# Ledger of designs, part 92: designed miniproteins, single chains, continued (3)

Each design is a single chain, and the fold is of that chain. pLDDT is the mean over its residues in the fold that is shown.

## One batch from the design tools (miniprotein)

Design m11387
Fold by ESMFold2-Fast:
Structure m11387 (fold): chain A 70 residues (1-70)
Amino acid sequence: MTEEEKERIIKLLESGDEIDLSLATMQVSVAILAGELEEALEALKEAQKTKSEEGRKLAKEFVEEIEKRL
């Protein structure tokens, strides 16, 4: 996962928009399937600091799911 891909996930979660949250979900799912677990965790932990309540909840759920796979 590139730095630009991590930034994109964070920005999508920060927006809190339903479409952007769906795009973030898709990108995180692709990263998990590709085995990019550590890189995805870094982006998601940063996204937990966002002002969007829905973005923070989604980021937390993904962190918990990935940590179970490590």
Scores: mean pLDDT 83

Design m11388
Fold by ESMFold2-Fast:
Structure m11388 (fold): chain A 66 residues (1-66)
Amino acid sequence: MLSAEEVERIALTVPGIGEATARELGRLVADGLSPEEAILKLMQEGRISGRQAALLLQALRAAEAA
């Protein structure tokens, strides 16, 4: 499973995700949420788009497979 730091770093590679949003995603993962739960929460709060959420999930799955 990816660390909060790795999730934050990967989020910054997604177009349109800024440092503040990437840090919040990492914080949610550090608080015990899965990456998928953290992404859903940010999308529900309007902080990321559905397209950004899909790209983020793809990037995180690719990193876990490597």
Scores: mean pLDDT 81

Design m11389
Fold by ESMFold2-Fast:
Structure m11389 (fold): chain A 59 residues (1-59)
Amino acid sequence: AIEAREAGNKEEAKKKITELIKKALPGISEEEAKEIADDILSRSDEEFKEIVEKIEKAA
């Protein structure tokens, strides 16, 4: 997720974050997970990194 965003591959980063959200929140819909992923990707680089690290620890 972080690596894909740094490489400028936003679609790949969104896919990885969506999968992490689905693992951390069982029962969430695909559309809801994608909306959360888009919100996370719109954050600053520091906030993005912190959020992704927290989700990875939860998943």
Scores: mean pLDDT 71

Design m11390
Fold by ESMFold2-Fast:
Structure m11390 (fold): chain A 63 residues (1-63)
Amino acid sequence: MEEREERLKELAERIKEKLKERYPDAKVTYEIVDLETIKFTIETELGTFELTLDLELAEYYAK
């Protein structure tokens, strides 16, 4: 469990960095849900986007 929490946090931080690069004017926040899922909220001038990733998808997006 603790190893998964640490991994999810690392992945969330990497993905947040990529999202901030892709949407420089956006506010990017994330929340780890049930130690299994990362929920991102991206607020831009074009609208608000939500992205929910489990551990496997988060690893895919973080590369």
Scores: mean pLDDT 77

Design m11391
Fold by ESMFold2-Fast:
Structure m11391 (fold): chain A 57 residues (1-57)
Amino acid sequence: MSGEQAENESVRIYLMYLEGRISKEEALARLEELYRRSTDPEAKASAKGALEALRKL
């Protein structure tokens, strides 16, 4: 996928939170920055999906 690198970063941030390596607030901040920084629509959608999933936890 063209957005594979950004998808991998979104997944990494999500997993870091699930592993207890970062706080929920830090994970949300990192995902929001990734969403803001990404210009590819697929990468933005991936970051947004991870944000929504994390907010529901």
Scores: mean pLDDT 76

Design m11392
Fold by ESMFold2-Fast:
Structure m11392 (fold): chain A 60 residues (1-60)
Amino acid sequence: AKEKLRQLLEEAVKNKDISDPGLAAAARALGREEFAEQIRKENKVSDLLVERILEELGVK
């Protein structure tokens, strides 16, 4: 799960496109608007960002 999510986040950052409802909605639904902003602003996805999203989703 972690590697799959990281790959999706990296693709979103690479394309500067977080219009994907799945990623954006998950971050917003968890009250993590900061993550949505960070994905848009960042030019790469950090391990910390992925870990926090997974933790909120209860996967970790």
Scores: mean pLDDT 54

Design m11393
Fold by ESMFold2-Fast:
Structure m11393 (fold): chain A 75 residues (1-75)
Amino acid sequence: SMKEEAEKLLEEGKAAFEAGDLEKAAELYAKAARLGEGELKAEALENLARVYEAQGREVRAEVLREEAERIRKEA
């Protein structure tokens, strides 16, 4: 299912982030957010925001956090 694929991608993204592979983590989290819905999508977007902060992309990180918060409020 798309939910199971999104959960797998989120976990792979976390592993890439812990390994310091920011580019891979961003790709995996972005794909998890695309396939996920509700809380799963919000979590993927928050993790993607952390990657963007680590890369100095503060404005984009804030936009993603606002989107995650919006999704959570609609649930």
Scores: mean pLDDT 88

Design m11394
Fold by ESMFold2-Fast:
Structure m11394 (fold): chain A 56 residues (1-56)
Amino acid sequence: GVEEELRRARDALAAGRALRNERAIAHAQKGYEAALSGDAEAARRHVLEASRELRG
């Protein structure tokens, strides 16, 4: 749900900032904003993109 995606987006933002990964930060910010607007599907897609940037 939206609450889970907010948590995941915050975690991805923290990880992106710690690693100075600008692309991960950008995707995580979009996920966070989507979750705040109540769009869990958009939030999940953006958080997954952030996760991909953090892994590769």
Scores: mean pLDDT 86

Design m11395
Fold by ESMFold2-Fast:
Structure m11395 (fold): chain A 99 residues (1-99)
Amino acid sequence: NADEKARQLLYEGLVYLRKGDYEKAIEKFKEAVEIATDPVLKAEAYLMLARAYLKQGKVDEAIEWAKKAIEYAEKSTDPVLAKFLKRQAEKILKEAKEK
């Protein structure tokens, strides 16, 4: 299952993100985005990409990934989950704008 592999890659990326290995985190999150078929899972992966890029100080890229997270969150059939993911992406956009 592609989405099961994407979830595994997302969690591996989170481990690298917590260790401060932003390059490896980004690699895992990009792989998750490429193989995910669920719009929610794509939105989660884009959200993690935005966070990782923001941690590197790559503000413009972080903004673009956060916008992608909003786009895919809006494709969700779950309005509560869509609202949560959009809120997290908007938080990143606000943080990026301060930099």
Scores: mean pLDDT 86

Design m11396
Fold by ESMFold2-Fast:
Structure m11396 (fold): chain A 60 residues (1-60)
Amino acid sequence: SEVEKANKLADEGEKLFQEGRVDEAIKKYNEAATHYEKAGDSVNAVAARLLAVAARIEKE
């Protein structure tokens, strides 16, 4: 399902962020958000977008 794909991408993003691979983490969080949006899961889509923003702020 789209939710299962989104969850996997979000997990990958979290792992990449913990590894200091911030640009790759941002990409995975944004990909996760897109799959949540396709599923109609607006709450998790917004959460994934906020994780991408938070990761970008950390990099600055």
Scores: mean pLDDT 86

Design m11397
Fold by ESMFold2-Fast:
Structure m11397 (fold): chain A 90 residues (1-90)
Amino acid sequence: MEELIKKAEELAKKAIELTEEAGRLAREAERAEAEGRLEEAERLRRRAEELAREGQELLEEAVKLFEEAGELEKAEKARKEAAAVVARAG
């Protein structure tokens, strides 16, 4: 049980870090587009989308592990924290 919780916490932390990075790159892409750097904006958007997808997959795995460990509140907290990062990034 403790090993599942530790693994879930590690995956949740990595998912949040990737989601934050994706949001940062998405904002940089908007700035690049506003400045006329269209090719750079496109590359940044693609990378942001890839990181957001990877983060989402890791979050889903972390939530599943928390649920298997019976840590439903930790699963819910991880979902809310990731959602808050996405909301601030968009």
Scores: mean pLDDT 81

Design m11398
Fold by ESMFold2-Fast:
Structure m11398 (fold): chain A 60 residues (1-60)
Amino acid sequence: SEEEKAVKLAEELVKEGKSALEALKAVTENTDDPNAIAAAGKALAEPVSRESHERVRESE
């Protein structure tokens, strides 16, 4: 489905070192489906939140 494709694209880009904002931007360039964009955004929010918590100690 379009939602699965959007989530996979977003996860792939974050895995390659793109930020959540860049990944979400790429999703919006590849689909105009608001449900797909929402699914990708939701998937990005959870892993980014957990990484952000750990990275507070590392800085960068």
Scores: mean pLDDT 69

Design m11399
Fold by ESMFold2-Fast:
Structure m11399 (fold): chain A 96 residues (1-96)
Amino acid sequence: DKAAQMKAVLSEFLNEVVALLSERYEPAEVARMTAPLGTGVAEAVAHIEAGDVDAAIAALRRGTAETLALTPDEEVRRRIAELLEKTIARLREIAA
């Protein structure tokens, strides 16, 4: 099931971003910083279930961009941006 695989990839991305931020920020700060990404992932899941992969990627990009704006550390922002592009590539491969 392509939809189930894409939802797993989205969940993995959110978990990896939370884990990365948890290396240097307290739980309350991580929750605040990742709230936009959580919303973006939820919207992306809804789009995947509707069969709209491009809309899902757009929602993921918006949520990630807002989380990056809340992330003070440049190296952490860079690592999250790299994870985003890898995640998008995986979603496109599954959708093909």
Scores: mean pLDDT 90

Design m11400
Fold by ESMFold2-Fast:
Structure m11400 (fold): chain A 66 residues (1-66)
Amino acid sequence: SIEEAKEFLERLGFRDVTDEMARLALEKARELREQGKSDEEIANALGLGSVEAARELLRLVEEEEK
């Protein structure tokens, strides 16, 4: 959910995370995955700081698909 994505970004050290920021992060992660980008490239593109963080975000993308 958008709420879970906001909490995830805040846990990574992002402050004042908006619903729009969370939604754009989910949309961009999904787009990059569909383009065949690696977890490392996704983490770098979104400023997540780690491959593990990119993988967590992609799991949230999968949950939104329901």
Scores: mean pLDDT 80

Design m11401
Fold by ESMFold2-Fast:
Structure m11401 (fold): chain A 65 residues (1-65)
Amino acid sequence: MMHAEKAEEYAKKAIEAAQKGDLDKAKEYLYQAYLEFVNSPSSESAAKALEYANKGQEALDKADK
């Protein structure tokens, strides 16, 4: 479903934004990834989105320091 695809895209964008040092965009994309993750009908897509979101959070933490 669309939710699974959007969850992955937002998670990837969050990581990319964090790597570029754009913390505001990284936070927004992370939040969107979590929203799509919660609404995902697929456990597999949800788990993958959560993994990306977690990596994005770690990248954000490193960039913020």
Scores: mean pLDDT 72

Design m11402
Fold by ESMFold2-Fast:
Structure m11402 (fold): chain A 55 residues (1-55)
Amino acid sequence: SMEEEIKELNEKLQKLGKTFEAVERILARIAQRGVKPEDIPEVILEVMKELLAEE
């Protein structure tokens, strides 16, 4: 099923770590701040810079 395929994909993304964490942080930050669609690229760059600095 689609749900099982998505679950397997999510497990692979978690093993790849950083990409999944970036997506979660981006989505959480958009939801918390009420970011407009045009401002989403700025949030993406912000999160990517933070994750790079944490390595």
Scores: mean pLDDT 76

Design m11403
Fold by ESMFold2-Fast:
Structure m11403 (fold): chain A 90 residues (1-90)
Amino acid sequence: SEVDKLVKLAQKAYDQKNYEEAAKYYEKAGELLKDTDPKRAADYYSQAAEYYLKAKNYEKAIEYARKALELDPNNEVARLILKEAEEKLK
């Protein structure tokens, strides 16, 4: 599937420590699933947020953590990443 292809590309980017590129692939995976499987889309958005945080792109980490929480308010990874990214902007 397109989602499986994007996840493989994200893993390759992560292995190369290209965290922002890895985040963009998870971002696209979330976008593809948001209308059909919002809980899985939230998981992919939370993974994008985590990798944006690792890339020190705090604004996008906040953006995608919030998008994950809009789709799944119980997403623990998204809540943790949102808190950490907001603390980095203080």
Scores: mean pLDDT 90

Design m11404
Fold by ESMFold2-Fast:
Formats: sequence, C-alpha cells, structure tokens
Structure m11404 (fold): chain A 56 residues (1-56)
Amino acid sequence: MEIAKEIIKKYPDKALEAFADAFRRGLRTLEEIIRYMEENGYDPELIEYAKELLKK
C-alpha cells in the first residue's frame, strides 16, 4: 500500500485512473496493476516509476 501512495503522490490523476480501473477488474497486487497498465497503454513514466518502487 505504501508504494501505491508514492505513485499517486507523483502522478495523482493518471495513477488514480489506472488503480480505479484495475480495482474494478479485481486486480489487487501492485504487480498485477503495473502489468495491467502496460497492457492497456498507460503513461510510460507512471509505469516505470511504479516498477522502480516495486524493485525495492
């Protein structure tokens, strides 16, 4: 959950849209949400930032 807060803080509008859509589809882990963002053409900067936080 802390990683999600950092992503929303950095990219509030884009991250909230991605998370809301993924959540409606039943995705619950940040790894699943990141994969969903990649597959659906979300902002590359948002995706890369999320991946960097997830690596740590």
Scores: mean pLDDT 72

Design m11405
Fold by ESMFold2-Fast:
Structure m11405 (fold): chain A 85 residues (1-85)
Amino acid sequence: SKELEVIKKKEPLSEEELEKKIEEYEERLKKDPKDYEAYLKRGEYYYKLGKYEEAVEYYQKALELDPNNKEARANLLASQEELKR
C-alpha cells in the first residue's frame, strides 16, 4: 500500500481539487458513456462538494448500468437522505 494514498483518503480534498476530479471523470465519460465506475466516482465527488442533487443523478446513472451494485445503492440513499435535511 502507498502511504500517500492512505493519507489522501483521510484528508478532505479542497473544492478546487474535487472540481478537477469531476472534470477528469467527465472526460472519461465522453470517451466511454457506459463507464459505470466513472459515474460512481463523479457522484462521490459531487457528494463531497455537498451537491447532493447532482450526486443522486450520477449514482442513478451508475445503477442503470449496474443495477445490483450495493455501493451505488448505498451512496444514492445517503445522498437522498441529505436532500431531506
Scores: mean pLDDT 77

Design m11406
Fold by ESMFold2-Fast:
Structure m11406 (fold): chain A 60 residues (1-60)
Amino acid sequence: SPEALRREIERIRREVEELFKKWEELMKTLDEETKKKLEEAMEETRRRVERLLAELEARA
């Protein structure tokens, strides 16, 4: 059902946020140059994931 799909999408969003928090913590152990490159890649990945989840939610 559309409601079940939306509930699952919300769960996925929560798990993804938790994963990004852990990766942010790991990046704090790196040198400034490497950290900046990975931080930019992480932000790009986050936006892409958010876009895909929004598209999926719109299809529900």
Scores: mean pLDDT 80

Design m11407
Fold by ESMFold2-Fast:
Structure m11407 (fold): chain A 68 residues (1-68)
Amino acid sequence: SREEQLRALLEEARRAVEAGDFERAVELLSKAYQVSTDPAVRELIARAAEAARAGDGERALELIDEAL
């Protein structure tokens, strides 16, 4: 389902952030954004991607966890 795909992408993005692979995290978050139809969840994913691009792993994890 779309929800299962979204959750899997967010969990993979979380692991990428934990590994310090911010480029991979941004890729996964971009895919999660395309799958998500909830504007609130999409906003969280967009902010998580911004944090990951900035190398702010702590903030990226907070936002990913809030989106999950």
Scores: mean pLDDT 87

Design m11408
Fold by ESMFold2-Fast:
Structure m11408 (fold): chain A 70 residues (1-70)
Amino acid sequence: SELKREIGILGTSSGILHAGLELDGDAEGAALARRSLDLAKQASKAYDEGDIEKAKKLYEEAKRLLEEAR
């Protein structure tokens, strides 16, 4: 599924950004990236449970937080 693939890519991107921001000492950005990662994990779980609408909403929120962390 395209949505499941997009959730996976977003989670990976959020994890990489979180690690980078922590190394740079950007505590606020790191916290936003970590929240994005947590929501991407929740979106993946919702998708696996068959709740596609919940997965979509969590994915969009995770994506928004990732952009805010940048």
Scores: mean pLDDT 88

Design m11409
Fold by ESMFold2-Fast:
Structure m11409 (fold): chain A 55 residues (1-55)
Amino acid sequence: SEEEAREAAKKAYRFAMDAGLTREQAKIVAKTAFRLLGLNPSDEEIDEILEEVER
């Protein structure tokens, strides 16, 4: 589901950032998590999700 994809993307982003990847690399990891669940998010959608993690 879209909710599952959002949660997976947030977890993937946190994991990547904790592993020392750059924000841009972590964003790619988050986008990949969405794609593995059959969804293709826009850059704007990803940025919105990542802002939730960063607030």
Scores: mean pLDDT 78

Design m11410
Fold by ESMFold2-Fast:
Structure m11410 (fold): chain A 64 residues (1-64)
Amino acid sequence: SEKTARLVAIALEAVGLSIEGRATPEEVQAFVDALLNGDAEKAAELARRMGLPDEVIEEIRKAL
């Protein structure tokens, strides 16, 4: 689904931050786990801490 494709793209963006050294692998793992569990509040908070844009955070809240 389009919603699933967007969440996968967001997860890959977080993985990219870890590859660049801008987030830890543990932070990315916690974020992906929150997305998979449908925990919108935790996923949004982790995205904010990793420095993802407000537009992406709002997309997570709407998708979960």
Scores: mean pLDDT 80

Design m11411
Fold by ESMFold2-Fast:
Structure m11411 (fold): chain A 59 residues (1-59)
Amino acid sequence: SQAQADAAVTGMREEAARMAELLKAYRDASPEEQPVLKAEFWAEAKRAQALADQYNALL
């Protein structure tokens, strides 16, 4: 449905913004903080991929 497609697009935009923030934080992070931020980035990337898969299934 259009509502599901719109929700997926909104979710993907939000995930892109979070990933950008995590990348900025990672560049300035201490060596102790970097593994945590890296894990959070990949978790967001996985969620973004799931949203893209959902969107493609609606086409």
Scores: mean pLDDT 84

Design m11412
Fold by ESMFold2-Fast:
Structure m11412 (fold): chain A 99 residues (1-99)
Amino acid sequence: KELAEEAARYAEEAARAGEEGNAEEALRYANEAANAADAAAKAGEGEAKKYALLASASAGVAALAAAAGLAAGAPEEGARAAARAARIAAEYAKKAAEA
């Protein structure tokens, strides 16, 4: 439960940074969200584990989007894409915490 709540908080921070166009912060928080969600999945069972795995996957997509934007010289585009994926990660992490 606590790890899933931590994943949701980091995913919300990644979404906020991405919405502000900050790809570097979005990448950092998305990686933290993915790590917390993966830890929650390893500690969880049943529905909690399934939602934590989905949160980890979505946070990973957010991190990849931010990193790709930085590498391509399009940080704002990468940040916006990361924000969308991070919002999905936060939703799944919240469901994992409530399961």
Scores: mean pLDDT 86

Design m11413
Fold by ESMFold2-Fast:
Structure m11413 (fold): chain A 58 residues (1-58)
Amino acid sequence: MSEEEIEKIAEEIARLGIEEKNDKAAVKLYLDAVAAGADSEKLAELTNKITRELKAKL
């Protein structure tokens, strides 16, 4: 996954979970990214970006 893809996915997960309150869709998008073969470093980047986006919205 590219840096741009990770940022876009993190923003969309936060939007689904916080703005739309659609936890199932947010979790599914995260699991789809994991299943797409993101390595441990890319998964850590994704998790950090999701946390940052969530903190900004909370």
Scores: mean pLDDT 73

Design m11414
Fold by ESMFold2-Fast:
Structure m11414 (fold): chain A 58 residues (1-58)
Amino acid sequence: GALYARLLQRELGMSPEEAREVVRLALAGRDEEAIALLQRHGLSRAQARNIVDGIRAS
């Protein structure tokens, strides 16, 4: 979880709180909410889906 939160901060300019929330939502299986947060930061749905899947694989 922590490594992915740092990646989201670095790559997307997310705040630490937003990055942790994306990781928390993805790990909880709340995929649509995690995708919506990532799309707010300029990711396509496909890119957001890949990030969510990567968080759970880590």
Scores: mean pLDDT 82

Design m11415
Fold by ESMFold2-Fast:
Structure m11415 (fold): chain A 104 residues (1-104)
Amino acid sequence: ALAAALAAAEAYARSREEELRELRKRADEAVASGDKALQEEVRLRTAALIAEVLAVFYETLGDLERAARARALAEGLRTETDPARREALLAEVRALQREAAASL
């Protein structure tokens, strides 16, 4: 089960590699221009992609509760405009990512 979950998550991450590459390019542009709003947007979108990868991992593992939480985090990161709630969502993605790593 764990090996299958990891393989599914890696396959999903690879399917999003082009989008991640574009986000990294935009991050470099934002840093070079000093555009903090663009830097924040890239940071949130990258975290949303990580949450989507975690959702695939947990769904494949049969952990539907964590999978649903990861999908909710991805959606929240795309739609939330309040800075404090954005930071809370980012912290939750990092916590869920650490939980997944501990399962490996």
Scores: mean pLDDT 85

Design m11416
Fold by ESMFold2-Fast:
Structure m11416 (fold): chain A 79 residues (1-79)
Amino acid sequence: NADEEAEKLFEKAKELRKKADEYMSQGNYEQAALLYAKAMSYYKEAIEKSTDPEFKERLEKEYNEVKQKLAEAIRKAKA
C-alpha cells in the first residue's frame, strides 16, 4: 500500500543521508551534495505517498533538515 511504499522510500532516504553525512565529514562536499539531493527526492516521494499525518510531519522535518545540509554542502563545494 501507499504507506508501506512511503516507509520503504523513507529507509532509502535515511541510508543516503547517512552516506552524505560521511562524505561531509571527509570533506567530499560534491559527493555529499549529490547524495543529499537524492535523499531529498526520496523524502519528497515518501511525503507524497504517505496518508499518515504524523509520519508525514516526521518526513517533512527530515526533508527540511537534509535541505539545509544540501545547502551547506553546495556552499562548501563552491569554496
Scores: mean pLDDT 88

Design m11417
Fold by ESMFold2-Fast:
Structure m11417 (fold): chain A 57 residues (1-57)
Amino acid sequence: MKLSTEEQLEKAYQMLVDLGVPEEHLLALLKDLARKQEIDASDEEIEEFLRRYLASR
């Protein structure tokens, strides 16, 4: 199933949250996971994605 870039980032984020990753490690691990999963997102897009999710909580 082909997901959009944002959907792929949401899935990766949810995996990290389900693993109990602390907020201070989420950005670094989300960037690492995105690269491993070959998600078509820049570091800036990943930072903006996480910023939106943490700020709106």
Scores: mean pLDDT 77

Design m11418
Fold by ESMFold2-Fast:
Structure m11418 (fold): chain A 63 residues (1-63)
Amino acid sequence: SAAAEAALRAAVAAIAAALDLSPEQTGRLYTVAREAWARERPANPLAWLADHLSELVARAQTL
């Protein structure tokens, strides 16, 4: 959905700003989240994003 896509972009942008990620690292983080959505196919993408924010932050720190 457009709302889920906007929320994902906002979350990735917020993590990138907080961790001072490069544009390349930010793109990788976005790809990781999109690939997870494709694999898991969550019924509620917004709830999935909220539940996995800490995991996305941890992944960003390893980029």
Scores: mean pLDDT 79

Design m11419
Fold by ESMFold2-Fast:
Structure m11419 (fold): chain A 72 residues (1-72)
Amino acid sequence: SPPPLSEAERYAVNGEIALRLGLYKQAIKWYEKALEIDPNNVRAHELLAEAYEKLGDTDKAQEYRDKAEKIR
């Protein structure tokens, strides 16, 4: 059984909810908070990449995907 969600993971979950609602800039702010607490949070990097892709920032999206893969 996995441990309870950390504060960083809770911020990442809030970002995912914002992303699903189409609130891409708000999603980015939640993911930034997650990474401030845990810079190696894989989920936050992946969802930040998705948020940037949705905004058309392909360079930032690729940067965060590459970071997520290196952390795995």
Scores: mean pLDDT 81

Design m11420
Fold by ESMFold2-Fast:
Structure m11420 (fold): chain A 68 residues (1-68)
Amino acid sequence: TLSLDEYLELARSLGVPEEVLERLREAHAAVIEASKAGDEEAYARAKAELDALLREVLQAMDRASRAA
C-alpha cells in the first residue's frame, strides 16, 4: 500500500502534470478538514472532487503503462 506522497511521486514519474498532483493533494486535505469539522456538505463536495481526480490520474497512468 502506497502513502499519498509515494503515490504522487509515482504519478509524477509517469508524466502526470504538477498542477493535477497539487489539486489531488489539496482535495485530500479538504476531505480530512471537512471530516474533522463535521461539515457534511463540504465533505461530500471534497470527496467527489478527490474521487474524480484519482480516476483521472489512474487513467493517465494506465495509458502511460500501456505505451511502455
Scores: mean pLDDT 77

Design m11421
Fold by ESMFold2-Fast:
Structure m11421 (fold): chain A 60 residues (1-60)
Amino acid sequence: SLEEKRRRAEILLEAERGIRDMHVWVVKKTEGEEEAKKVEEELEKRIEELREELEEEIEE
């Protein structure tokens, strides 16, 4: 069902955000705050792209 597909997409997106947060935390600890911000922006963009892709898949 459409509702089930949306629920699964939301779970996947939540997991990806969690992975992003952990990766940013590691970069901040190893390379510093400025580099961590760049990584956060890059991963945020990738998550937005994934969200768009999942939304398109759900509607089709």
Scores: mean pLDDT 82

Design m11422
Fold by ESMFold2-Fast:
Structure m11422 (fold): chain A 61 residues (1-61)
Amino acid sequence: GRLSEAQQQELARYASLAVEGKDEEAALARAREIMAAAGADAAAFEADLRQAVAFTKARAA
C-alpha cells in the first residue's frame, strides 16, 4: 500500500524523536504499526528508518 501524507509526516516525526535519544523503540514500534495499517512493506521500511535514525542520532549526540 501507499502511505498518506499524514502517515508519512507522522513517521518522519517519530524518526526525529530518536535524535533526542528518547522513545526510540516506541517510535519504531509506532512506525511499524502505521506501515502495517497502510499494508506497506514494514520490514523494508523499518530497516531504512533504523538507518536514518542511527545517522541522525550519531550526528546529534
Scores: mean pLDDT 65

Design m11423
Fold by ESMFold2-Fast:
Structure m11423 (fold): chain A 57 residues (1-57)
Amino acid sequence: SDKELEELAKRLGVSVESVRAALELLQADPALARALMRKEGVSEEDIERLERLAREL
């Protein structure tokens, strides 16, 4: 859902393209994706939300 990606991108202060890249990385390498998100200051709640979206794709 593009609307959910747009809302999450706005909330995190990043582009929709960055959110899509994060979802792709979560599907390919969840451990690396989580480590990078934590380094960028993404909350555990938002990481969990992104993981759910990645599983639903």
Scores: mean pLDDT 79

Design m11424
Fold by ESMFold2-Fast:
Structure m11424 (fold): chain A 112 residues (1-112)
Amino acid sequence: MITLTESGGGTFAEGSSVTLTRKASGGTVTAMGWLRQRPGEEPLPVAVVTAGGTAYAPEVQGRATISVDWANQTSTLHLSDLQVEDTALYTAFAFSGDEVHYGEGVPVTVVA
């Protein structure tokens, strides 16, 4: 069974940065990303990595960087110049073949 473990959430000042980390165990993942869920909204992808390349949501374009350490089965999402609107639950996802796995989510709160 593949398990995703997430870290790096917390409370951050506006204009600062955050780094969220996902570790995968129990198998190898080939495509991955991060979902953002603001209060009262559905989860939407903010960063995705596939064999075809990397994509970011327009509102984080230029502020977000996703990286992957394939050997250690880890991925990081770095988000700079934090805005109050970045306050959300961030959930890692990853594919193993046709099966998708989700982490439990890490809360990020941005204060003015």
Scores: mean pLDDT 85

Design m11425
Fold by ESMFold2-Fast:
Structure m11425 (fold): chain A 67 residues (1-67)
Amino acid sequence: TITINVGTGLSEEEKEKLREIKKKNPNVKFVFKPVYGSTVEKIEKQLKELGFKDDQFSVKPIGIVGS
C-alpha cells in the first residue's frame, strides 16, 4: 500500500507521476489523504480520469478534528 498526502487537488505533475507509479505497480493499493473532506469527491474524480479503478484506491481525509 502507498499512502499519498494531497492538498486540495492533484497538479498535472502529480497526475503524471501517479500514472507512472500505477503503471509500474499495477497490484498496489493507494491511499490518498487530503486535508479537507470537501476535496474527497474532486480527488476521486481526478483519479478515475487518470485510469484508477475503484478497487485500486481510497480517499480518506486526515480529519483535522475528531479523528
Scores: mean pLDDT 74

